# Designed miniproteins, single chains, continued (5), part 62

Each design is a single chain, and the fold is of that chain. pLDDT is the mean over its residues in the fold that is shown.

## One batch from the design tools (miniprotein)

Design m18139
Fold by ESMFold2-Fast:
Structure m18139 (fold): chain A 70 residues (1-70)
Amino acid sequence: MTLTPEQREKVIKAIEDLGLSGEPYNIPAERLADQLEEILSGVPFRSHSEISSRRVVIENINQILKAVGW
């Protein structure tokens, strides 16, 4: 499932509000939103360079979804 621009913006805001884009990894919120979209779409993990981003999203998925009201 592809996020609409409005849904993606809500996800980015939720990630920033939860402090997930900051320390210790300093991963941009847009990259974390990309990993959430892939997880929701059932896309398998494909890149070792994104392992930290995907882990952060998986560990915090319930908090992100609650923050966006889903």
Scores: mean pLDDT 74

Design m18140
Fold by ESMFold2-Fast:
Structure m18140 (fold): chain A 80 residues (1-80)
Amino acid sequence: LERLLELRAALQPPSAEELAAARAKAPEILKELEENLDREKLEELLKKLDEELERLEKEGAPQSLLEQVRLAKEVLESLL
């Protein structure tokens, strides 16, 4: 949990706008991770994150949000 937030912060530039957007999304991802500790739930979450990432990219979401979703996916993949 804390590691996921730390990775997000480390990879993002220290811009106030981008950090604010990322911080708003971080609690949601953390809560999903806490609730989905099972392998089956982690796999489902990974699939949802993958689909959400593709959707956000096509919708033109901010880079900070895209980076956060990618980091969450990488962390979850490492847990499987």
Scores: mean pLDDT 65

Design m18141
Fold by ESMFold2-Fast:
Structure m18141 (fold): chain A 85 residues (1-85)
Amino acid sequence: SMAEVQRLEEEVERLLEEAEEAYKNKDWDRWQEVMDRLNDLLKRLVDLLQRAKAAGDTATAGRLGAVIQRATLRVYRLVTGLPYK
């Protein structure tokens, strides 16, 4: 459902904010916990994306793809040290 997609998007944003805070504070234990949770959530999003594609639900697939791409890019930028170079 679109309500489920919205909740997942909101949870991704929350976890990304928590990851950025942990990275800023050099709290590597918290960062690892948050990244593990984010990776589990991204695996669920990929599964939902594949199911949406199989069902021909292009709108849901597009939204899920955008969420996955945004999260991946933000993590990549964080790991490259962009906020703390």
Scores: mean pLDDT 81

Design m18142
Fold by ESMFold2-Fast:
Structure m18142 (fold): chain A 80 residues (1-80)
Amino acid sequence: SEEMKERIEHYKELVEKLGETLLKAAPKLSPEEIKKLIEEYKEMMEEWIKIAKEQGIPEEAIKEVKKIFEKTIEELEKIA
């Protein structure tokens, strides 16, 4: 449905924006703070996946958004 497509695009934009914000902030953080941020972001990803499944978002779309989360995590791990 169009409503579902809008919801998926909204989540993609939200997660991309959050990731960009975290990556901009990361160089100002200590290695300890970055490690804590990575764990919190992983928890946020898992919580979002649960909500997405509850909302009936297709598995393919969940995988796409999960990749956006994972890309941010990978970049943060390189800085830590």
Scores: mean pLDDT 84

Design m18143
Fold by ESMFold2-Fast:
Structure m18143 (fold): chain A 76 residues (1-76)
Amino acid sequence: MEERQLALNRAMLELALGEEEAKRVMEALREAAERLRRGEEPSEEQVETIRRAEEAMRRLAEEDPEAVRAAMEAAR
């Protein structure tokens, strides 16, 4: 399940932001998760990067649902 969610997130991030920015967001997500596992809070920069990516993905879903459907099919 988590693996499929990561694949979907990656595909949507690439559609919304492009491959380079998607990579940066994926790294921020990983680092934030690692910090949380250690009882530390994610940095402000990591939170900002993740929130901006989530906003871009939500925008994409609202404005271009066919692109979102393609990403979901690719992750399935």
Scores: mean pLDDT 73

Design m18144
Fold by ESMFold2-Fast:
Structure m18144 (fold): chain A 95 residues (1-95)
Amino acid sequence: SEGEELVKKFKEELEGDEKLLEAEVAGSLYTMMKLGLYSPDAEESLRRLLKTLGFSEEMVEKILEAIRNKNWEELIKLLSEKNPFVAEVLKELIE
């Protein structure tokens, strides 16, 4: 998919496991929101990845609610509070 190809480009330009994980989360968010690829398995995988990046359980639930409601503004705001890099990658994917 287009989102997966963009995430792959960012992974190729970045070094370190943390930045690769952050780019993967941004790509997953993009595909769920932009392409409507949302399922229970995708939600569970995203929940796990967000927790690995240090998001609290309360923040993860708010992020998932923003995704279900297709609220880009709230999603970007929530991401920016804990991980500005994920928010910036997601913004670039939306452009």
Scores: mean pLDDT 76

Design m18145
Fold by ESMFold2-Fast:
Structure m18145 (fold): chain A 78 residues (1-78)
Amino acid sequence: KTTKILYIVAEDETAERLKELFKKRGEDGEVFLLSDNAGLEKVIEEIAKGKETGSVYSDFIEERYPGKTVIRYTLVSK
């Protein structure tokens, strides 16, 4: 199975921290700002495609980022 992770965050600082973590770990993850309409359209397209080819899971990562808006989508191909 192939896994792709998408993050939607409201705060610029949270987005930059997540991008640096992915870069350091060599992980395949994308981070989008809630204010980025073009990026959010891409997330919607990826979710729709993921539902056709596999499974899509969504969660809020409040435990790791209390008081921040962080939404994670995990796309798993069959």
Scores: mean pLDDT 69

Design m18146
Fold by ESMFold2-Fast:
Structure m18146 (fold): chain A 67 residues (1-67)
Amino acid sequence: SSMEQRRRREEEGRRRLEQGDVSPEVLRNALRYLERQIRELKRKGADQSQIEQLERQRKRLEELLAR
């Protein structure tokens, strides 16, 4: 349930970013956070599908930051 709540907050945050309610600095912070998570998962040998999902999220945020 806490994991589900966190996921919903992330999705809601992204929706607000797409609406222009968030600064580029917040986007950069989110990108750094995702990159750290991806790096940690790769180091730990996590499931490839999890890594690919986060990589897709990272690309989407990069696209948003690029305008």
Scores: mean pLDDT 73

Design m18147
Fold by ESMFold2-Fast:
Structure m18147 (fold): chain A 64 residues (1-64)
Amino acid sequence: MPSGGEAADEAGRAAGLTDEQTANLLFSGSSGFSGGGREFVKAASSGDLEKAIEKAKEIRQGGL
């Protein structure tokens, strides 16, 4: 589906996140809850899947 959320879901799954973890990351990022979440949302929204995957992996490793 040609939505910004699709890029975020793809990046989250590639990083080893569940759909729920990806949704929580999108929520926290868009709400300013975490800096890493904001960077993830920014990368996914710009279509930079590689950067979005990298940020999602960092957040997963640091604890969601």
Scores: mean pLDDT 69

Design m18148
Fold by ESMFold2-Fast:
Structure m18148 (fold): chain A 70 residues (1-70)
Amino acid sequence: SSDAVAAVRAVIAEAKRNGGSLSVAQARAVLDRLPVSPATRAAVYARIVAVARDGVVTVGDLVRVYNALR
């Protein structure tokens, strides 16, 4: 959905501000402040967790999530 794509863009923007990566907890905090449905938030978070390595996601990992949702 467009909301899911917008949510991933917001997480990518935060990762870029944070030196190119976020913990999954930081990514969750970004998603929790967005005006998206709980279902969209949960679905995007699940995809982020699926690409995370040792609880960390990079901009590159998040771009993979973005491409999967487009």
Scores: mean pLDDT 87

Design m18149
Fold by ESMFold2-Fast:
Structure m18149 (fold): chain A 62 residues (1-62)
Amino acid sequence: SVTRTLPVQGVPVTATVDGDTVTVTAEDPALAARAQELARRAAKTYGGVGGASYALGTLALG
């Protein structure tokens, strides 16, 4: 499994990729849900690792 953790608006958000499955966890459940949806959508284009990176990078920098 590949795991990435980035601060998003001061909250640590962790994405774990295991094959085609992306799981996102955060202390803020609304932020976790948003990151999970972005990761799932992006994974259709970039794959699991690419989708997770896109979601975390977008939320951390945007």
Scores: mean pLDDT 72

Design m18150
Fold by ESMFold2-Fast:
Structure m18150 (fold): chain A 120 residues (1-120)
Amino acid sequence: MKEEIIEQLKNLKELIDKVIEDLKARYPDNPVAQEVIEMLEKAKEKLDELINNPNASLDEIIQTLREVKELLDKAIEKVKEAYKRGEISKDDANYLISKLNFLKEQVDQLIEYAEKLKKE
């Protein structure tokens, strides 16, 4: 069971990596995209610390996933604020928010899975 959740954490990290590389390729000179990428890199660091800790409890896993979700929420808010300031186009803002919401959904599913394991 713990081995299965570690595999899912690795898969989540890979999805975040793919989003970072997509955003770097699509928006190389966009300051808003750069701020989003920095927040995604912080999320990856939190997941990497968790993956490299074989003694991490289910509570620690859930807490770290909630912190990752908070970083994604902050990234979405930065994009929305940048759009209000006219610093990013509507299409680019929608694209960034769509990718961040996709990652949030993956985090939510993994939190639900970890909480289910805690009840077993």
Scores: mean pLDDT 87

Design m18151
Fold by ESMFold2-Fast:
Structure m18151 (fold): chain A 70 residues (1-70)
Amino acid sequence: SDRARAVRLAAAGLGLPVPGVSAEQRELAGKGLTVAGKGDWAAGAELLREAGLPASPELARRATQLASGK
């Protein structure tokens, strides 16, 4: 589900251990959430895809909201 994917993206971006995600991928995911948090959801989603985490701009936005606790 999209919610489960957003939770996985948020966890990876926060540097938490996520099955199938390397430390390098988690670092890149953190950069993606930072970019999305600045309002650039499309660029944030691109960085998350480079981390091997499939994301749409909408999922990047939701993951950033979950990570920030807003």
Scores: mean pLDDT 81

Design m18152
Fold by ESMFold2-Fast:
Structure m18152 (fold): chain A 59 residues (1-59)
Amino acid sequence: GAAEEAARRGASEGPGGAGAAVGAGLKMQTGHLSPEEAGRLGAEAAGVSERIGVQAAKM
């Protein structure tokens, strides 16, 4: 359910908007995981696709 809404929010704010917020949070919280793994875990927690989470963590 949340994946489509998160994608729309990200598109509205631009590629750095919601994606950057998710990525920054995961970066701070994990610190020890690769951006891809941090993005995957965050995507699962937020109910979005892995692709969105990974891209957010890489930004």
Scores: mean pLDDT 52

Design m18153
Fold by ESMFold2-Fast:
Structure m18153 (fold): chain A 114 residues (1-114)
Amino acid sequence: SEEKKKLFDKFADYAGKALDAYLTADIDKSLSDAQKAALYAQGDAYLDKALKYAAEIVGEEYSPDMSLEEKKELIKKTIELALKSAKSSSEIAKLTAVYFLAGSALELREEHKK
């Protein structure tokens, strides 16, 4: 259970780093095209790390080539497992925030491919 908590903390951390990289690339109008491309690539690497930790939590295998729907389902399963162990409203609120944060990172990844 402590190992699963460490994996969840890594999932949340890397998902947050992915979201930050994508939002910076999308919002910061001072960035060159090369700087934006580097931030998108860094965000992609962070999100793949996050989803790999999510897969380890649920006992599944992660591939970057998974569909958007498979990646969404992986995030959902990871949060549902964490919610079963939540003991307080504060923990539920944090898990809800991580769910939307990881989902938002995944959505921004799909947008930057256009």
Scores: mean pLDDT 88

Design m18154
Fold by ESMFold2-Fast:
Structure m18154 (fold): chain A 81 residues (1-81)
Amino acid sequence: MLEVEELEQVEEAEAILEAVLEVMKENPDIDREKVAEMLRLQLEKLGIDQDIIDEAVERILNGEMSEENVEELKKKIKEKA
């Protein structure tokens, strides 16, 4: 089982990914580079695996952030936490 602090970091990272998805869905003309950099900084601060961060950033920059992609990223975060 994850330690309480690790669980809190995972939950915060998942919330950030969900928030980014909603922002991109509601604001299709948003600056994707800015969103990607903000996500990268927040996930790095939470100690999330760099491969997961890079995948999330790539999906944001390509406009490929979907509910399915967010669920896949959340699963990877939980597995590597």
Scores: mean pLDDT 78

Design m18155
Fold by ESMFold2-Fast:
Structure m18155 (fold): chain A 87 residues (1-87)
Amino acid sequence: SSKVEAAEKILKEVGAWLQSNPNASKEEIKELAEKAIKELSKLDPEIAKKMRERFEKVYNDENASAEELADELQRLLLWAVLQLKAK
């Protein structure tokens, strides 16, 4: 599926950026997530909406570190890829 390949590309690009920016702030990770969610919304707006809601929950958690937010972004993108494969 071209949609699955596009989502896997987003996941790979996000992972590469996070590896290159290990000291990224929560604000920088949020900017990255917004770009990824925007691209995902072109593939499936419902999956993108659910990903946004889950990401914002961790972003708004004052006890969550930037590293935990980055991990959540990668987990949510993997979840989105798996959801697209199931369709």
Scores: mean pLDDT 89

Design m18156
Fold by ESMFold2-Fast:
Structure m18156 (fold): chain A 81 residues (1-81)
Amino acid sequence: SILDNLTEEDAKEASKRVEDLLTQAGIPELGKELGEEVYKKLMEAKKKSDQGDKEGVEKSIKELEEIEERVKQAVEEALKA
């Protein structure tokens, strides 16, 4: 699965991309917050996947989807201003 091949460096890169995107949109504080949250949730999802915790993986994926939607909304709102 995608989580089986996820490295800590991949999670850090995803975090940095979120931070950079929101910083470019003029909201660097939110970028740092959501970037850190993405890193933590990706590492948590990988840990749960490695342990065979299907319910924990599903929860972490839903939380990542919520973060993705929040990032999209924040960028869209910033670009309208």
Scores: mean pLDDT 81

Design m18157
Fold by ESMFold2-Fast:
Structure m18157 (fold): chain A 73 residues (1-73)
Amino acid sequence: MTEELIRAGREAGELRKESIEAAKKGDLKKAVKLAKEAYDLLVRAGDEEGARTMLRDLAEKVPELKKELEKIL
């Protein structure tokens, strides 16, 4: 654990940034989709705890997404 986990974390980080940006622009559907993609990517790489931590951080920073993100947690 391993190059794959490092790459997954990097890609999830980019998706997380795009999700926050989309939410700030009012595109909540896109923000949720990007957050879900980041979550799934981390879970597939074996970092389930990191995936949950990322969603909690997003919900805290973007309260508008909290209700939708809680459905994934």
Scores: mean pLDDT 80

Design m18158
Fold by ESMFold2-Fast:
Structure m18158 (fold): chain A 76 residues (1-76)
Amino acid sequence: SADAIARQIINSMSAAQRNTLFATYGRSRAIAPNDFAFIQARIRQTLTSIFGQTFSDAVVRAIIRIIDDIAARNRA
């Protein structure tokens, strides 16, 4: 499933790669909080830069949800 693939992707990342992804998400939301297409495109571009491959929209959306969950837990 897209959720399972997204979890494997996040778990395979180094701390530095995860920090880059989380920072990109935070900056994208700060620029355009209501533009999900913009946020999704920025996250997809970052993942492509890290892994050298393009991911499906379903996987990118699942990754964004995981980032939100991780960020919420880390701030709590």
Scores: mean pLDDT 83

Design m18159
Fold by ESMFold2-Fast:
Structure m18159 (fold): chain A 88 residues (1-88)
Amino acid sequence: GSDAQVGADVKAFVDAGASKEELIERITQLLKELGMPEEDIEAFVEKLKKIDNRSYLLEAYVLLQKAKLDGLSPEEVKKRLEDFFEKV
């Protein structure tokens, strides 16, 4: 149910031709909504700025949207992002 809405929202954002800067801004806002500490948000945003592949930025966005739907704690979100950055 909810996963279909996440997919639709991500697709609409991509189809709108969102830039790397716009993707990072949306991810930053989502991290704030998830209750991440400011220090962790700043550290993750700096790592995101170093990613040249738009598909990895979209993967991070999808990961955080799903974390929000699943009601994950900030600690669980941090772990999932750290695991994500190990792949990039």
Scores: mean pLDDT 76

Design m18160
Fold by ESMFold2-Fast:
Structure m18160 (fold): chain A 73 residues (1-73)
Amino acid sequence: SVKKKEEAAKKLIEEMLKDPEASKEFAAHLLATYQKLAEQKGVSVVDAVAEEGGISKSVASEFVRALEAIVEA
């Protein structure tokens, strides 16, 4: 269900935020992957995450912001 996928995304972010430095390479890889997908589809990164993840744009926006914060940690 969408709710279970959103819960999984939030859990992943929570785990990465416990140690942002250790998660930095993984977060950068995820962000780069979604950026490439967004470019190929001609959509925003948030839209690409929402469509690929099967989650709401609201949760996808929070996910992208968290990845960006971890990369800049």
Scores: mean pLDDT 85

Design m18161
Fold by ESMFold2-Fast:
Structure m18161 (fold): chain A 89 residues (1-89)
Amino acid sequence: SQAAKEEKLLKEILEKLKEIDKMLKEIAENGATIEKLKELLEKLEELLKKIDEALKVIKDEEKRKFLEQLKKSVEGAIKLAKEKIKELE
């Protein structure tokens, strides 16, 4: 069903956000290394891909608005992570 497909995609997005939050906390507590930032970048890119998949399927206006805002935040985080990796090289 459409509703089950949407719920599955949203759950996958929330799980990836939880993983990213954990990684950001570890970076805040123990400092940023190139290895940690590359792992963070990989997870952010996976999340971006899932958001794009969800935006193709989900038609609910409020959910789409949330996903579009989340996409912009994730794209910004990817840019910052890439810049920080270059700084630490």
Scores: mean pLDDT 87

Design m18162
Fold by ESMFold2-Fast:
Structure m18162 (fold): chain A 68 residues (1-68)
Amino acid sequence: SQIDQLTQQLSDPDPSVRIQAAKQLGDIGSDQSIDSLTQAEKDGYIDSIDGGVYMLQASVTKVVSKKK
């Protein structure tokens, strides 16, 4: 799925690829996206500041999408 592809990109050696994948997962805002972002922060692929921002974005997107 798109989420699986983006999750793989979270472990890319290039930080810019990881950040772009994190932003896309934030825009999707599913439970799977939040889990992937949380794991990437724990594994050190994204720092705690960027990880917190994108996890918050994913959480907000999920809430907004479910209230349509």
Scores: mean pLDDT 70

Design m18163
Fold by ESMFold2-Fast:
Structure m18163 (fold): chain A 80 residues (1-80)
Amino acid sequence: VAKAPEEVVERLYRMALAAMKLFSPEQQERVRRLAEQLLAENPEALDEKTAFVLAVQQVMAEEATEEQIRRIEEAMRAVE
């Protein structure tokens, strides 16, 4: 049987929390603001966990330094 969407979101949420610990305070605030914006745009379609995961992924792609990306990858590997 395939994984339920909720199970996948929970796993990604745990990885996002690990990444969040390695972000700067400014990047953490950026994630919070972006998650709020995503929820405001689609309140009926997105839950808080999904919005948070998407926000973390976007901040990592747009603003994370090479060193931060390396540390985030290492932390995600440890959470697996």
Scores: mean pLDDT 73

Design m18164
Fold by ESMFold2-Fast:
Structure m18164 (fold): chain A 69 residues (1-69)
Amino acid sequence: ASREELIRLAEEIAPLDVDFAVRVLEQLNEPQSVIDRLREKSKTTPVTHGNMSGLSEKKARAEALLSQL
């Protein structure tokens, strides 16, 4: 459950902060192929005001979930 939510949060954060999203996946020991896909997706996903407004909240949720692992 927490792992799946962390992966989803990383995907949502990646277009705005790819380095943070990659660190989340690395802490989950995700395979390099998943990390590479995240990096590619971050380049093609448009940055919107909606994505930006939720960034700090999504990062805070990811940090809280990582601390529970």
Scores: mean pLDDT 76

Design m18165
Fold by ESMFold2-Fast:
Structure m18165 (fold): chain A 113 residues (1-113)
Amino acid sequence: TPLSTLSVKEIYEYLLQYLSKHDAFVTVLYWVKLRFENRENPVPALDFLRELEKDPVAAAKKAKEALGNPSIEELVEMMRELLEEMKKEGFGTDEEIEELEEILEEAEELAAE
């Protein structure tokens, strides 16, 4: 099944088969950020999902490098900022926002360890 047909939570769960929680979180953040920053052009986000289907480890490394190799604490802050901007601009469905908030809670738990 193409990753483009999956929910945010399903993509996160797919990534956890191959990646650490930290790398899965950074990869989800990067993908959602691509969609939000390019909301009138879905191609960059769709191309990234195709890269994830081919090689999730290499795609995650690219995402991590693109975001400046953030710590888990920095990722938590970046996701909070992205969620606030998405809500402010009405980007994403209520279900997608809820799923992202659930992933953020997991990242906050990891940052507290």
Scores: mean pLDDT 85

Design m18166
Fold by ESMFold2-Fast:
Structure m18166 (fold): chain A 85 residues (1-85)
Amino acid sequence: SMAEEKEKRIEALDQEVLDEVRAEAVAAARASPEDAANIRALVAKLESELAKIEEQFEKAGVSKKQKEQWKAFIEFYRAVAAELE
């Protein structure tokens, strides 16, 4: 259907935009050692609390879509932090 084709195109566009935003975030962080350190600290904190956050989401009945958005958020910052090494 036209709606399904439009959704697939939007998903592909969103991924391309996310890749560009990530590249810009990495460039900005490389220009600021303080921002780079803050991003690394944020990722480390989120990683250490991931199991607790997942348990809280399960108990709160958070939707699968919201859980996937949270994981995507962590993965975005993890990718930025990895490129800063």
Scores: mean pLDDT 70

Design m18167
Fold by ESMFold2-Fast:
Structure m18167 (fold): chain A 63 residues (1-63)
Amino acid sequence: GRRVRIVAKRDQVGRSENHLTLKKGEVVEAEVLKEYPSGLVAVEVLETGERRLVDARYVEIEY
């Protein structure tokens, strides 16, 4: 996948065990695995190796 920076636009708690939990202004270095038509993006967090979903409406993805 493509390496990106994910910047949280607001505080968000993962809506399920598979969703990324972020604090407003938090930056996460990740690899994009898949983008879904729903606006969800599957990412691998580089620091932890964990695979999570992020909602593109609540984050800025810097390619």
Scores: mean pLDDT 76

Design m18168
Fold by ESMFold2-Fast:
Structure m18168 (fold): chain A 101 residues (1-101)
Amino acid sequence: SKKQEIKKLAQKAKNSTDLKEFEEQLQKIAQIAIEEEDPEVRKLAIEEIEKLGVEFFRKGDFEKVEAAIKALMEILRHEEDKELVLYAIGAILRLIGLMLD
């Protein structure tokens, strides 16, 4: 399922050794969200990217937090469902809020 694919990509992102590998996994998750008609799959992509951003914030890896914000902004740019737009905005603002404090 696409939900299982997103979770596997998120796990690969979590285990990535460098920023480029991390960004490549996030781009794949974002691409699934952009191409998928199922709003539950798109919502899961947003949730998993936010979780990665929070996790790498706790690790002090701010470049990976910025990568997560960029991936969420890419999803937001293509999203037309108003509830998912607000959900993505909320995720972006929460990650930015972590970096400002």
Scores: mean pLDDT 89

Design m18169
Fold by ESMFold2-Fast:
Structure m18169 (fold): chain A 86 residues (1-86)
Amino acid sequence: MKEEVEELIDRVGDLAARLPPDDPWAGIAQIIMAIGKLDLEKGDYKGAVESVIKAAEYLAQHSTDPEIRKEAEEIRKRAKELLEKL
């Protein structure tokens, strides 16, 4: 479980890092992921996964790059499936 949550946090973080440095949604996604990583460190796996879903939804809805939007939707779907198992 922890390894799956860490993988999702890393995937969203990597996705946000692929955005231009002046993209405001990259910064917002990174802040949400910092919160998720803090929750993971505290053992709050549900909170960590909810942060992954939130960041992925922001990237999917607002990113200017259609490939980033597509990957964000895939991460969001996987995170929601993981949340149902927690």
Scores: mean pLDDT 79

Design m18170
Fold by ESMFold2-Fast:
Structure m18170 (fold): chain A 55 residues (1-55)
Amino acid sequence: SARALLARIAQHDAGLSAAEIEELLTGDEATIRRIGERHGLSPEALRNLRAALLS
């Protein structure tokens, strides 16, 4: 599925682990910010990724 493909791309390109993808999908704004700070990603980029993964 497109969702599974996007999750795999996030792991490869952004360096997110499977656990971090789960945190991104189920977490709140504070979780998104924490992941962003860990990986040098903006909260806006992570919100856009989450929206794409949930569509």
Scores: mean pLDDT 75

Design m18171
Fold by ESMFold2-Fast:
Structure m18171 (fold): chain A 95 residues (1-95)
Amino acid sequence: APAKVAAAFEDEAKAEELAEYAKKLGAKVTLRHTERALVAAVFDDEEKALELAEFARELGAIVRAWVGNKVLYNDEFKNEEDLRALEEAASLIRT
């Protein structure tokens, strides 16, 4: 099953860094800039998705990683704006 990572950044350069790293790990990557810089990545490998999620967190992103209905990693949200940004990033991955 494909493993999915969605990340939202305030810093566009950090989002680009995550997107490049995701490509190196073999992901299919979508990067979009709106109010936040959004990165979505799809892997065939759950372990690589977790590695990307950890790196996204280190870069200061709000991040979620999942496989089907199984949550691998999910950040705690302190505000609705962060949640909306992450949901928008997750929407870049077709269901």
Scores: mean pLDDT 80

Design m18172
Fold by ESMFold2-Fast:
Structure m18172 (fold): chain A 105 residues (1-105)
Amino acid sequence: EEKEKALKLIDNAIRLTQAALDSVRAGDVEGARALFEGIAKVFDEIIKIPAMSEQAKKLAKEARDLARKAVETLRENPEQGRDVAIEAAKKILELLNKIKEILES
């Protein structure tokens, strides 16, 4: 139920983050920005789930803030923002895997 809902949202965020990473690497700045905006919205939903521990919520908030930073950086400086967005996507994936481990424990 709520734990299963959280895991489905986490899996969706993993897929969106991988797509964002691929879009940035391909030079699709507009597509990457839209995907990072989507990732931030998914994290807003994840944070609201009662099954999320305070530790998991903290990691989800960190990942959301990284996604929002990637959106802003790609908007303001697409060329230099590429490397920042790639590193943000990698960190978001790491945080998502940690959240998933907490939920599956």
Scores: mean pLDDT 87

Design m18173
Fold by ESMFold2-Fast:
Formats: C-alpha cells, sequence, structure tokens
Structure m18173 (fold): chain A 63 residues (1-63)
C-alpha cells in the first residue's frame, strides 16, 4: 500500500487553491512527504499570484 500526501494552499478570500501531492510507501517518512507536498502547493500558489491564508495537509492510503 502507498500513502498519498496532499497539501492544499487556500487563498485569503477562500476562492482559489493550489495543490501539491507526494506518494510514499506506507512505512515511509510522512513528515518529509508533508514538507514536500506543502512546498509544491506553496510554489504553485506563488506562480498563480495567490496570497495564502492557510495550507491544509492530508494523508490517505491509496488502494
Amino acid sequence: MKIKVTAVAISKDGRRFAIGSVEIPKDGDLEKAAEEARSQAVNEAKKLGLEIDKVIVTAFEKE
């Protein structure tokens, strides 16, 4: 099984978002994957010219 770690950067007006995601093995480093996903989401938000209100990170097992 793999874990998909997804980070969503949400704009200050709540209307736009940027997403980063990383897949790791179930016994992989979740903290490192969360940092990578967050970095991807923040970088995409910057490219889109979004002011970030918050970043939400979630992890789910992929079937």
Scores: mean pLDDT 80

